# Ledger of designs, part 6: designed miniproteins, single chains

Each design is a single chain, and the fold is of that chain. pLDDT is the mean over its residues in the fold that is shown.

## One batch from the design tools (miniprotein)

Design m178
Fold by ESMFold2-Fast:
Structure m178 (fold): chain A 83 residues (1-83)
Amino acid sequence: GEIDAEKLKELLREFKEKSKDEELKKLYEGFIEMVEEGEEKGIVEATVEFILGVLELLSKDSDEEISKETKELIEGIEKILNG
C-alpha cells in the first residue's frame, strides 16, 4: 500500500518533541525534511528504508536511553508501514 507520509512526519515530530537528546532532535528534524523531499520526488519508500537503516544503527548504541528511544521509533514506523 501507499506509505502514509503525513502520519510518518507526525510520528517524527512527536519523537523530536519528547526526546531529551539534542543530537537525536536534530536527526529527527533531518528525517522530517527527508520525508518532505521524498514526497516531492516520489521516493518516500526509499527514504523510509534509509531512515530505518540509520535508526537500526542507533538502536545498537551503548546508551540505554538512545537505544530504547530509537527502538520505539522503529516500532512506530513499522506500524505505519503495516497499517
Scores: mean pLDDT 85

Design m179
Fold by ESMFold2-Fast:
Structure m179 (fold): chain A 101 residues (1-101)
Amino acid sequence: MTVEVTSLSIEASITEDDELKVSVTVTFRSSDNTTITVTKEADRIEQLSEDRYFVSARATFTDPVSNTRFDLLVVAEIEVTEDKEPKIVDVVVGVGEVLER
């Protein structure tokens, strides 16, 4: 069974402790017109340079129509400047069926 990514939202903020916090929300539509929304806080934040961060979030979800399990991977590059306003530079979303590795 296939799912289609219909919406991607990334919320990034700098905490009072000057730490980058990122959450991702992905919405999928199945062939049976079922909408599945997954929200996940970033599992990994890696500093690439003084102002650049690599972020990844992994989640597993089950399509209620097919009872098929899917693995979701979102990776993003985020820029944090002196104004402490995070900017999304690039985003990649991958969705795969869990049955084959």
Scores: mean pLDDT 75

Design m180
Fold by ESMFold2-Fast:
Structure m180 (fold): chain A 118 residues (1-118)
Amino acid sequence: DEEIQELIRLFSENVEEFAKKIGIKDKEAIDLLKLLKNHNVSTIPDEELRQLIIDVAKAAKNDDPEAIRKLVEEMIEKGYSKDLIILILELAELIAYAYGKERALEEARRLKEELKKE
């Protein structure tokens, strides 16, 4: 999906333009994207993190709540931190919102709240 690849490129190179592309205008969401980009994941290879962001973005854009759930389960099994998973789910929520994907939006929110309670 060329559009998702462009979004991931912008996320890596220009977070402000990425936020603009997905329709994010509020400072809180922009700060979250900046935090996600600068998250200290020194034990996680950049390639794996980028692939997870791509896969989550694709699932969100495809309005596929089952794919989002499976990706979260995989991240938990692989030992990714709860904070990192929440940040990735926030990205999924923002993408789903920008593209009007209601099922993916609801699932991303539900999983994020579930993780916060744990």
Scores: mean pLDDT 73

Design m181
Fold by ESMFold2-Fast:
Structure m181 (fold): chain A 80 residues (1-80)
Amino acid sequence: MKLTDEQLQQLKNVIGQGIIQLRQNKDYELAKKVEELFDQIEAETDIEKQQQLIRQIIELLLSSKNPEVRELGKQAEEIL
């Protein structure tokens, strides 16, 4: 099913919160990886490629040692 503009905006907001939480927890390596993928989403015009990048970000958030970051990854997964 095609992502709506509203779903895409909600996903971007959750991902942004994930980056903030990673930086607050001093997980700079994981934060950098998520930021690089997020920048690629902003540059991408193909919705299927944007969805693939979002799935990669969700996997990275879910791999975090921080339970708050994993919860944000779960929220993003539920929006998809």
Scores: mean pLDDT 83

Design m182
Fold by ESMFold2-Fast:
Structure m182 (fold): chain A 81 residues (1-81)
Amino acid sequence: MELEELVRRFEELAEEAVRALEAGDLERARELIREMAEVADRIYSLDPEAGRKALSRVVALELQLIGAEFDRELAARKAAA
């Protein structure tokens, strides 16, 4: 079933993205979150309610990534001064 396969793929990507963020691998996390967004968009096309929930999780992870990247840039700026 296409929807069930997409949801399973999304959960696998979400788990890997969280692990990448925890490990400080921001480049890998960005790639995974981008793939999650593509899968979430496909879920939305089949089931808008499930898709909205998936997109909300993507947004939450994107905000975490942005925060981590901002902290890294701020630290680099202070070290370069």
Scores: mean pLDDT 84

Design m183
Fold by ESMFold2-Fast:
Structure m183 (fold): chain A 114 residues (1-114)
Amino acid sequence: VKGKKVAVVSSSEETAEEVAKELEEQGAEVTKVVAEDSSAESVAKAIEEAKAKGPDVIVVITGADTALELVPLIKKAVEEGIEVIVLLGTSGDPEVDEEAARALEEAGAKVIVL
């Protein structure tokens, strides 16, 4: 991530700020994009706003259930040459969490389970 332009997408300003700070400490140029809420529609809009900024990497912080709805959008970003990293929160259902991680990895994203 050193020297890369990174967009951090989260519905939580606090979480976005914490992740952005860690990436900046690693030498990344970070832009935060905060979604209005944790819905797939709001997070998808934030991902599109992040893409418009021309990042090398998009970091998406979201729950497994929301992430499943975002798989097509994430796949498109990866196909457009953007590296996507998903920091995946638990849904509380291990089967949903496993399905989300697998679908995201198949879409070409890197997945880190929180």
Scores: mean pLDDT 82

Design m184
Fold by ESMFold2-Fast:
Structure m184 (fold): chain A 63 residues (1-63)
Amino acid sequence: AREIFEAARAVGLANPGKPVTPEDIAKALGKTPEEVIAELERSGAGRVDPETGEVFLDPRAAE
């Protein structure tokens, strides 16, 4: 959860205004997109839009 949250924030900061995807986070962490999605769902640190694949982080849920 925490590592995925931090990686997603870093990707977002490096690409301001662009959506963060599970693929971007997976590439940053050396994981698969499926592993990223599973951890987001398990931890509640964020959600993935099922139509676009965009990751939306809830910083309160990650605390």
Scores: mean pLDDT 71

Design m185
Fold by ESMFold2-Fast:
Structure m185 (fold): chain A 57 residues (1-57)
Amino acid sequence: SGAERSLALRQAAIEVLAERHPDLDVSDLEAVDAALRAHADDEEFVREVMERARELV
């Protein structure tokens, strides 16, 4: 479903982001959202997120 896919993509994005920025507090939703926006144009980041999301769905 679309909701499951969206949740998997967000979870995957947070996991990849945490691996790149181990000092990031993933419980801080505002900081997480800001960091995700900063990586929106990073093709490598997007690819890793998409690959990881497939494992979560």
Scores: mean pLDDT 79

Design m186
Fold by ESMFold2-Fast:
Structure m186 (fold): chain A 88 residues (1-88)
Amino acid sequence: SEARREKIRENMKEEEIERLIETTKKSVEKLVKIAEEYEKQKKYKLAAVYYGIASGVALITHSLVGDEELLERAEELDKKAKELLAKA
């Protein structure tokens, strides 16, 4: 809901929103690195779980503050998780 995002943004300074986006991006990339390590080991179910968690983290922040890069990243990671589950 745009109205919900608007209320959240009204109660946050722009610097706080920027910090949230940056923190989310860092957390997503840490989870992706774990997923990539499991993928290299052919542990596809574990890799899919971590890609899925990373996607969820990106989506939550996008739902709160509206960041298109986080939405795109979440969609990429969700697709990757589904592809790996098909291999498992």
Scores: mean pLDDT 87

Design m187
Fold by ESMFold2-Fast:
Parts: C-alpha cells; structure tokens; sequence
Structure m187 (fold): chain A 69 residues (1-69)
C-alpha cells in the first residue's frame, strides 16, 4: 500500500532529506520509489539509499512515493 507521496520541487536539500526521514519514520514506509519527471526511477529500502537516489536523480523535479506492506 502507499504510505506517503511527496513532491520535492521547491524544497532545499535539507528539507528534501527531512521529507525522506519523515516518510520512513512517521509514515512507516518499508521502501520508497524516487521518480524524476524524465522517467528515471530508483527504489530504496533505507533513508540512506533514498537520499543517495535523490542526489543522483536531482532534487529539482523529483518525487517520492513511500510504500508499506
């Protein structure tokens, strides 16, 4: 099931990383999918992996979907 969805456009890097932590800690997501508007996707099962994926894809036009089983 979807636990949370967050658009990251307009957030600072610190705010985007905080949103990732909130998705795992507050919304209890088991994993996240980081999606860029160009169609690239990365799946992450930890906060560290999600932050790395976001840095790779770019903050500007990325979104997160948190998934809980």
Amino acid sequence: REAAAVGLGGLSEEEAEEAIREVFERYKADRVVVTHLDGREREATTEEEAIAALRELGYDRSALVGIAE
Scores: mean pLDDT 71

Design m188
Fold by ESMFold2-Fast:
Structure m188 (fold): chain A 97 residues (1-97)
Amino acid sequence: SVKVLTFRKRVRGPKEKALEEAQAAADRFAAAVSTLPDVLGVSAEIDKIYEEDGETVVETRVTVRLKGSVDLATLQRLAAIAAAEGFTLTSLSGDGP
């Protein structure tokens, strides 16, 4: 079985700066998570780019695939890494019935 966690981050600012910040945060998150046990894969993408209140908003998504047997300690480490990089958990799914 597999668990899938989706994390999101919004970065706001001038377009070039917002894109650079979003990519750097996603890269740091992916690098840190890839060292954890029971991680099967990590993917990061820019999901949306739009203007709001005169600034560019970049929404980035990071999806982490974990073994279904992943323990609470690994999930807590993943949550801490996400929080450090400003990512919010937006969905959790698994191989269910």
Scores: mean pLDDT 85

Design m189
Fold by ESMFold2-Fast:
Structure m189 (fold): chain A 68 residues (1-68)
Amino acid sequence: LETQTLKITDNDTGETTTLTLHPSLAEMGGGVVALPVPDKNGVITVEVGPDGSVSISSTNVNITVERV
């Protein structure tokens, strides 16, 4: 996995957050990063598999994710 920067936009508020996924995360066999969105009682989940695959899901928030 190369260092990847993801731009996450909350479509309801227009607020943006950047998340950097470092190659070491895949080297550790993968992992899960949970980003709480307290204002909406929601969570954005970024899962990195041991093969370097990336999957993104959200609960209670409407988001757009872009690779930058």
Scores: mean pLDDT 71

Design m190
Fold by ESMFold2-Fast:
Structure m190 (fold): chain A 120 residues (1-120)
Amino acid sequence: AMRTSAEEARAYLVDLRILESQSLGTRLVFAAIAERYAKEHPDDPLAWFIAALAYAVAGRYEEALKLVDEGLKVHPDSPLLYAAKGIVYEKLGKKEEAQKWFDKALEIAPDDELVRALKA
């Protein structure tokens, strides 16, 4: 269910904030595990979201964008994956590009509180 996926995404964002305090080695191991899970469960947009953000937290923005784009090929209308793309561009300091992808996520899910909070 879309609502359950959004609630789970919020919980994973808290876990990713905790992960930011860990060593780079720990963050990269988590990112690799999350990527493997997403590739084994490609029909789960949340798995692609987690994998992309785990690489972003590890500073691997190119890998993060690649995983978002792979997820979007399977789930072209996922507001979560467009929001993930926005987050990665924001971490890159590309505010205008980040805004574009948050706006795309809100175009698909205009009442999504998570996407609105991430854009602010």
Scores: mean pLDDT 78

Design m191
Fold by ESMFold2-Fast:
Structure m191 (fold): chain A 128 residues (1-128)
Amino acid sequence: MKVVILGDPEQAEKLAEKIREKMPDVEIELVTPENLSVETLKDIIQNADVIVLLDSEEVLRKLAELIPKLFPGKYPLGKFLTAIVKNKITVVADVRVGGAFKDLIPNYHIVPNDVDKIAEKVVEILKK
């Protein structure tokens, strides 16, 4: 199983450590604003089992820029959400995003912006 964590480096690394303590065999990829690209987003859509979106303004800014480049034309955000909903589980610790997407993504989980609570939810999902 592959978990992708999108967030600022310090919080993403702390979360990865917490998940690995409980599930050492899980594959974790950290995606920071600096390594977010169209190719990185394609890889996430194709290969991630769980997507974790942390509270990061810089990640959200990059996603707003890159999603229309990956899905040009009408409804780029709708195409992106459709692409990730097929057997992908999304865990959102970003309160700015959480409310907007909760009714649009069936496998969508809103968690408090707390590393321990996020890790607990990810581990719960991976053990199902």
Scores: mean pLDDT 76

Design m192
Fold by ESMFold2-Fast:
Parts: C-alpha cells; structure tokens; sequence
Structure m192 (fold): chain A 94 residues (1-94)
C-alpha cells in the first residue's frame, strides 16, 4: 500500500515537471491529481490494510500512464488515471 502511494506521488511530480518543460497544462493537471490520489491512498494505507485487488488496480493504472507517456497516447493516460481513481475509491469503501 505505502509503496504504491509513494510511486503515485513520484510519478505525479515527474508529470508536473514534464508538463512545465513542455508547456502541457494537461500533464501538469494529471500530475497534481496523481499526487492528491497518492496522498489519499497513503493515509488509507497507514490506518488499514489495502486489498490485493486495490494494489493491483493502482499498479496497472501507473503502468498505463507510463506507457501513455512513452507512446504519447492521451487515451492510455486517461485510462491509467481512471484505474488509479477507481482503486483509491475502492480502498475508501469499507
């Protein structure tokens, strides 16, 4: 749980940097949203055990975002973000 939350925040910070360097407001916004999701997941992981399904969903989302960056695919970036959001929301429901 905590490791995946940290990976979300680190990727978010990287996206903000890349977005600023490339004048991409969309990448900056995505990065800010990933940092917020990572902070929410980190607080949850400190107070309860996260399910394997939640962790796998967030990891899959991170993988798709990284692939979207490599392939310059907005569709993969959006799909990855949706999986991360779904995983965090599932973690909040108990």
Amino acid sequence: GLEVARELRELGEELIRLGKENSSEGLVRLGEELIELGERLEELAKTKELSEEVIEKVRKGLELIRKGLRESSPELLLEGKRLVEEGVKEAEKL
Scores: mean pLDDT 85

Design m193
Fold by ESMFold2-Fast:
Order: sequence, then C-alpha cells, then structure tokens
Structure m193 (fold): chain A 89 residues (1-89)
Amino acid sequence: MLEAVREALEHLRESLEALDKGDVETAIRHLQRAKEALEKLRDHPLAQAALSLVDSAITALRNGDFDAAKEAIELALQVVEELLRELES
C-alpha cells in the first residue's frame, strides 16, 4: 500500500520535470505509471480522485493543453500526498 502511494508520487513529480524539459512523451509515460500504481488503491476515495486527475492530465497533454495538464498533475500530487498522510497516521 504505502509503496504504491510513494511510487505514484515519484512518477507524478517526474512527469512535471519532463514537462519542464518539454518532453511530453516522457511526461505521459510517467503519468501512465502513476495511474498503474494508483489502480492498486482504487477502493480508496482519494486514490479514485487522483486517478481522475491523472486521466485529465494525460488527455490535456495529448491535446497540447500544457497549462491544464500541469494544474491537474499538481492537484493529483496534493491528493496523493494527503492519501500518504492518512495511511501513515
């Protein structure tokens, strides 16, 4: 459980770094890996919220909407960080 949350956080952070370098393909790849990690936790409401945000980010990137993608990734990061805090409490 905790490992999957940490894996999702790392991939979300790496997707933002890829976007800062203009590497959209690498960013989408990291978002897909974050989604795979979060799918293991989909019974949790925060994981479901993060999955929706990751899907929105992938769609935005495929449409060339980098601002919408960054916003969705940042929101997903906040939700996954909250999930980590709940599981560590």
Scores: mean pLDDT 86

Design m194
Fold by ESMFold2-Fast:
Structure m194 (fold): chain A 80 residues (1-80)
Amino acid sequence: GLIKLSDEEAKKIIEILKNEKDEEEAIKKITKFLLEKFPDLPEETAELIARELVENKEIILSLDEKKQKEAINTILARFS
């Protein structure tokens, strides 16, 4: 099925991107969150999604809150 986060769940990813300064630690936290939310998701896929979110961190954080959530779900949809 399509991998999609609620507004509240996307906000948690935004908080990790904003507050976690270490890139690899941010990837680990996002990967763990995605696996808790989508337990059937392969770990390697969750890690690829987390890396793409961290790579696009500056762009995502430059957007308003609604567009940040939309950008996160757009990235997730590419892996569905």
Scores: mean pLDDT 85

Design m195
Fold by ESMFold2-Fast:
Structure m195 (fold): chain A 60 residues (1-60)
Amino acid sequence: SHMKILEESIKLADKIIADIKALREVAPKDQEKAQKALDDQSGALVKEFIDKVRKEKEKK
């Protein structure tokens, strides 16, 4: 299921890129708070991805 892992990686990357682009549109005064929220969300997405990869490996 190498292809499945690649698909999940692409989805995660696209999501993070979209969130970073959205951050650029935030007013400077709000960017620090928005950046912190994005960092926390990105960490959660990475953990979710790792869990999906772990589940896939358990099938072997």
Scores: mean pLDDT 69

Design m196
Fold by ESMFold2-Fast:
Structure m196 (fold): chain A 90 residues (1-90)
Amino acid sequence: SQKLVDVVLSSYNQDPTSSATVTLRDENGNTLATVTTAGGRVASAVVRNLPADAKLTVEVSGSSGTVTVQLTYVDSETSTVVDTETKTLT
């Protein structure tokens, strides 16, 4: 049986003048989640029941500044955080 995780995608748009759209994709290029974050704000989405070994990519568009993206991996059975990944994107 494959271990499953829920992934929380959190986006912090550091540019107060633009909106940022962050897209989370799987290794086949399928869109799993999209969040649009207003300037100076945080937005989040949750993708449930992904394989724990899934290879994920994050894309940013619309921002004229820095966007910080955090992926929090949560065990789908226990709801325990198992990993956290942070990326800074432009």
Scores: mean pLDDT 81

Design m197
Fold by ESMFold2-Fast:
Structure m197 (fold): chain A 100 residues (1-100)
Amino acid sequence: SIEEGIKLAEALLDKFLEAAKHALKNPSIPIEEVEEDFKIQLELLEKALKSLGVPEEVRERLLKVLEETRKKLLEAIKKKASEEELEKIVEEAKERIREI
């Protein structure tokens, strides 16, 4: 269940990156809409991790990385950062997840 939880967290990081890149290319999208989508996806991940029986300590560590990454991506979008900066944020998050 831990390996499955890590895979789900990594898959969500990829979805966050795609959504962030899309927001950068489409500045007419309200940042609040991107923030709400990220929040919904995190809530779905938390439920999935619980259903898989991932231990609470591991769930907490995974969700912390995803939440911090969400905040960094939202700030990067607001600053009109490069796609390379978004990719770096997500790659650093994946490295942190792989240490769990």
Scores: mean pLDDT 88

Design m198
Fold by ESMFold2-Fast:
Structure m198 (fold): chain A 106 residues (1-106)
Amino acid sequence: MGLKEQIDAEIEKLRPKLTPEEIAQIDAEVESFRAELESLPPDKRREIIQQEMPKLFEEAKKLYEELVKNPDNPEIVRKLYFIYKRMKVLLDLQEELEREEAARNG
C-alpha cells in the first residue's frame, strides 16, 4: 500500500472520533493551507514540501505514539487528523508538480 493510501486509511480511522464541527474547522484550516501553497511559484512550493514533509512525519509519529498510550485523548486525535490532512495536501501538490515537470519536458 502506498504512503498516500496509508495516510487516507489513518484519516478514516480518526474521523469517527471527531465531531462534525471539529472536522469542518480542521478541513477549513487545511484548505487555507492548500490555497497559500498553490499561490506560490513552483520553486517555493517544492521548497516548502521538502522542508515541511519531514517535520509533519516526525510530529505524526510522536502523536501516534501518544495516541497508542491514550487512545481516547481528543486533543491528540484532533492534532493527528490535522497533521495527516496537511501531509496529504503536500503529497497531492508534489504529485501535481511532478506531472507539470513531465509535461514541460515531453
Scores: mean pLDDT 83

Design m199
Fold by ESMFold2-Fast:
Structure m199 (fold): chain A 83 residues (1-83)
Amino acid sequence: MSEGIKKEIDDIKKHVNDAVAGYARDGEAAVQAGRQKINAELEKIKELSKPEYGEEIKKNMLDYFDKQIAAGRAAVEAARAAA
């Protein structure tokens, strides 16, 4: 994997973490901002990779984002219900 692709994947993971952390404070606005940043990084990955490789990375990163956001939402709602 090229250094450029590695950097974009690391940036995506950072944006996912920031969106999850932001959700507890800012709600859906943080999720939407994170999704926009992730989509921008995925477009850069498409330019740096073979089409089949870029599609696999995109699928995996979007699945990762959706799972992390779902877990973050569930944790926040569980904490609110317990309070």
Scores: mean pLDDT 77

Design m200
Fold by ESMFold2-Fast:
Structure m200 (fold): chain A 100 residues (1-100)
Amino acid sequence: MVKITLEPAEVTVKEGESVTLTGTVSNLPQDGKLRWVKEFPDGSKEVLAESDTIPAGSSATLTLTLKNLKKEDSGTYYLEVEFADGSTVRSKGTKLTVEK
């Protein structure tokens, strides 16, 4: 089982502010790529950041910096690991709330 750690787990900011999300994976069981993904209520996904291929047995960190935040940026942001076999594992997610 891949260990995925997110910071922060939950954050509330005002419009126009910036946040940095940090995702760390440890002990990859096979080669994989890290992605920051926002999932929408219709089930569609937006890939916001992607890493290079990380070798099996490695640990890696992927950061996502969101600037000039708007209410539409509110939602849950997930770190996904896509393995070389095409399978994916997803974090619990970071909840972002943008207020006026």
Scores: mean pLDDT 82

Design m201
Fold by ESMFold2-Fast:
Structure m201 (fold): chain A 64 residues (1-64)
Amino acid sequence: SEEELLQKIRERKSTLTDPGIRAAVDVLETEALQRIAEGVPVQEVQDEFDMSFKRLEQLERERA
């Protein structure tokens, strides 16, 4: 499940073109791994990532 989440994060990162926003996804990945290590359910971490990623997609669209 952790490996599946990481795969999904990397696939979604590949849809982004702005290097600054891609770097922000790397921060989100690190935070997600830290939350899982702290015992937060993977599904909850996935939902948090999805919300943050939607904000990054919007920022990239606005900067384009």
Scores: mean pLDDT 81

Design m202
Fold by ESMFold2-Fast:
Structure m202 (fold): chain A 82 residues (1-82)
Amino acid sequence: MKALQDKIDNGLKKAEELSLKIAQAPSKEEFEKYTEELKKLISDSTEEINKEFPDKSDAATKLKTESEEIYKKILELANAGE
């Protein structure tokens, strides 16, 4: 149980940290690099929760939904600029 909480908390914290790096990226190349890292973090965290705790589908679904929302907002900001 503590492992699940740590995975969720660390996942969201890292997603927010990467989001900040993406927002502060001085070049498009760095922006895309950090965006790819965020996508991998979301996929890894979701897969691990689903594998370790299949009965905790609500937790995996919540993490995936919140992470997808972060990614969606980043993508909208990138496209809205021009």
Scores: mean pLDDT 71

Design m203
Fold by ESMFold2-Fast:
Structure m203 (fold): chain A 90 residues (1-90)
Amino acid sequence: SMEEKEIEELAKKILEELVKKGYEESEELYELALEAAREAKKMGLRLPVEEIAEAVEEYIKSGKKIPLKDILLEKDIEVGIELLKAGVYA
């Protein structure tokens, strides 16, 4: 129940980022945000909300052909690489 509340809170933040990007607030969009929050929590990912929202956008843009969990994992790797590059070349 506490974990469910954490997932719901994260999903609401993801939905807010998607709405800021121009998506219409809908039950379907919230369900996608909720799915992304559950997958991120399940995998122990500590992605910024903005990056999770981008993963949801990519999922929608792909016509849901690429599993959301795989997009989230790739995003986590990309963010990790950029942080390493910034540390080396900054």
Scores: mean pLDDT 81

Design m204
Fold by ESMFold2-Fast:
Structure m204 (fold): chain A 60 residues (1-60)
Amino acid sequence: SLQERRDQIVALLRAGELAAARELLGPELLARVQTESKNAKNFAELLEGIEAVFDEVASA
């Protein structure tokens, strides 16, 4: 599910496994996250960008 995928991505990011997190996002969602997180100054803001993208996808 989208919820489980989000949780796995967040867990990978917290573990520092950026390559695995990128693969799990896929190219389309990765592009959206990069756009939302363009001005992210820290890890918490990056996570907020990821959460925003998944919330948008889940409500579509």
Scores: mean pLDDT 73

Design m205
Fold by ESMFold2-Fast:
Structure m205 (fold): chain A 85 residues (1-85)
Amino acid sequence: VEELAKKIREEVGPVFDSKNLTNAEKHSAIAESALNVAEDVKKAKEILEKLGFKYDEKKGYFVPPEEWKDADPDEVLEKIAKALS
């Protein structure tokens, strides 16, 4: 879990700490970064969808679940890392 969380956090980079982005935008970036570091991208997509993320194929990004709108990016990163472990 911790190892995967670190890889996702490094992949997200400066977006994670941006003052100009909404939590929803940061959550989408975390989900995309999780796919970029995943060994099995298709399985990772299925797990993200089970967590409530909806993939918009035309726009190429995940829309985070409404219930997570007020969650800190750190909490979302930890939840995704645990689900993918």
Scores: mean pLDDT 76

Design m206
Fold by ESMFold2-Fast:
Structure m206 (fold): chain A 61 residues (1-61)
Amino acid sequence: DEKDEFAAKVIQAASKVASAEKVLKAADKIALNRETLSKEEILEIVAKETGKSKEELRKLA
């Protein structure tokens, strides 16, 4: 699933620049809503939880 691969890449990118606690919170939110979230919404959740910009996360992924 392209969306699941995208989520994994963004989470992996976030793990390089943010605490494990924040990354886990983002991953949990994504997992709970996996079927309904768009790629943009996945980026927004990770950005919000980690405090990193969507642009920074896109560049790292």
Scores: mean pLDDT 80

Design m207
Fold by ESMFold2-Fast:
Structure m207 (fold): chain A 87 residues (1-87)
Amino acid sequence: SMARREELRRRGMEALLEGGKLAKMDLNDFVSALKELSKEELEEGARLLEEAARLLRSLGDPSYDAAIAQAERVAKLLKELAKEKEK
């Protein structure tokens, strides 16, 4: 559980930093893989992506705009998946 959580965090950060790769990935397939995560793991993933987006935004570099937008979009989807786990 903890090891799986850290691995997801690391992979999420790597994907975010590459920006354009996230934009070209099938986001639905990526998000579908995350549906097996617990509510807590999904919420933590969303927080980490929101934190990463804030860090990139603080750099003031327009080259990160696409990465920031994708991180915020994925964070929103993770929050929606977490809501489904509350039923």
Scores: mean pLDDT 67

Design m208
Fold by ESMFold2-Fast:
Structure m208 (fold): chain A 68 residues (1-68)
Amino acid sequence: AINESAFNAALRYLAENISPPFASVEELLRALATDPALRSRVVRALANLLGQPQAAVERRLTERLAAL
């Protein structure tokens, strides 16, 4: 399972370090809801940062988006 603190830390890192950077994790997540290409890039980056399969990251990200 993906640890919640590690997942949230990785999302903050990506929001700050993606080009162009996002002002917050919430802004990044809203962008993912409307941009499938960005979502695919973020899923790959999260999988690499967390050492997890992309399918596990995609599931966790879907849960996080539902909580907005």
Scores: mean pLDDT 83

Design m209
Fold by ESMFold2-Fast:
Structure m209 (fold): chain A 77 residues (1-77)
Amino acid sequence: VERVRLEGEVEMSRVAVEAGEKIAQLIRNARRDPSTKAEDLAKAQQVDKEARERITEIREETKARAEALRAQAEAAR
């Protein structure tokens, strides 16, 4: 259970870090070049949305695997 949970947390952290770095770069580009500001901010919002959806999927998968392992442990008693 703990291993599956840790693997899920690591994957969620990687998604969050990668999305955060990409969003930060897009925001810096928007501040540096006003002509691309609207496009850069739209891209940042899209990256944020996709990251949130992916994190939710990983979280639910991790919960399902943890519950399946607990059920197997109970059945083995």
Scores: mean pLDDT 80

Design m210
Fold by ESMFold2-Fast:
Structure m210 (fold): chain A 65 residues (1-65)
Amino acid sequence: SEKIEELQRKARELAEKANETFLKIQELFASKAPQEEIAKAREEYDKLLEELVATMREIRALLES
């Protein structure tokens, strides 16, 4: 299914971005960055995880059809 393949690609991209953002958060902590900067990175990470979970749920629904 083309839609499943597209969603799988999207899930991989979201997972990669989430991992990159997580590493950025670690760097911000190590460099003693302002808490506002860390909070922004955490918010971005949370949004990526929300979208990843939604994408994975859609993949699962299509596979069960």
Scores: mean pLDDT 87

Design m211
Fold by ESMFold2-Fast:
Structure m211 (fold): chain A 97 residues (1-97)
Amino acid sequence: KKYLEEGKKLFVEGKLEEAIEKFKEALKEDPKNKEAWFYLIRALLENDKPEEAFELAKEMLKVFPEDKELWEEVIELFRVHNYEEYAEELEKLIEKL
């Protein structure tokens, strides 16, 4: 979708805040777009917004409660950015579902 592609371009250019806005618009158009969820969470972590990324990851759990692969990929994003405590909290949430 148009917003997802625009967001990816901005992300590669290091324009993280603008990329985040485009990824949010992509999710408004298609809340089932897994790639938009992944890039939005990634962009937030790159932009040092781990709390906002964590809240979105919890929302993603409600939207895709059975997509274990997507959840593992998102947890790994938190670990790669050294937000291990958030990664552990997400693992505990997945265990309950």
Scores: mean pLDDT 85

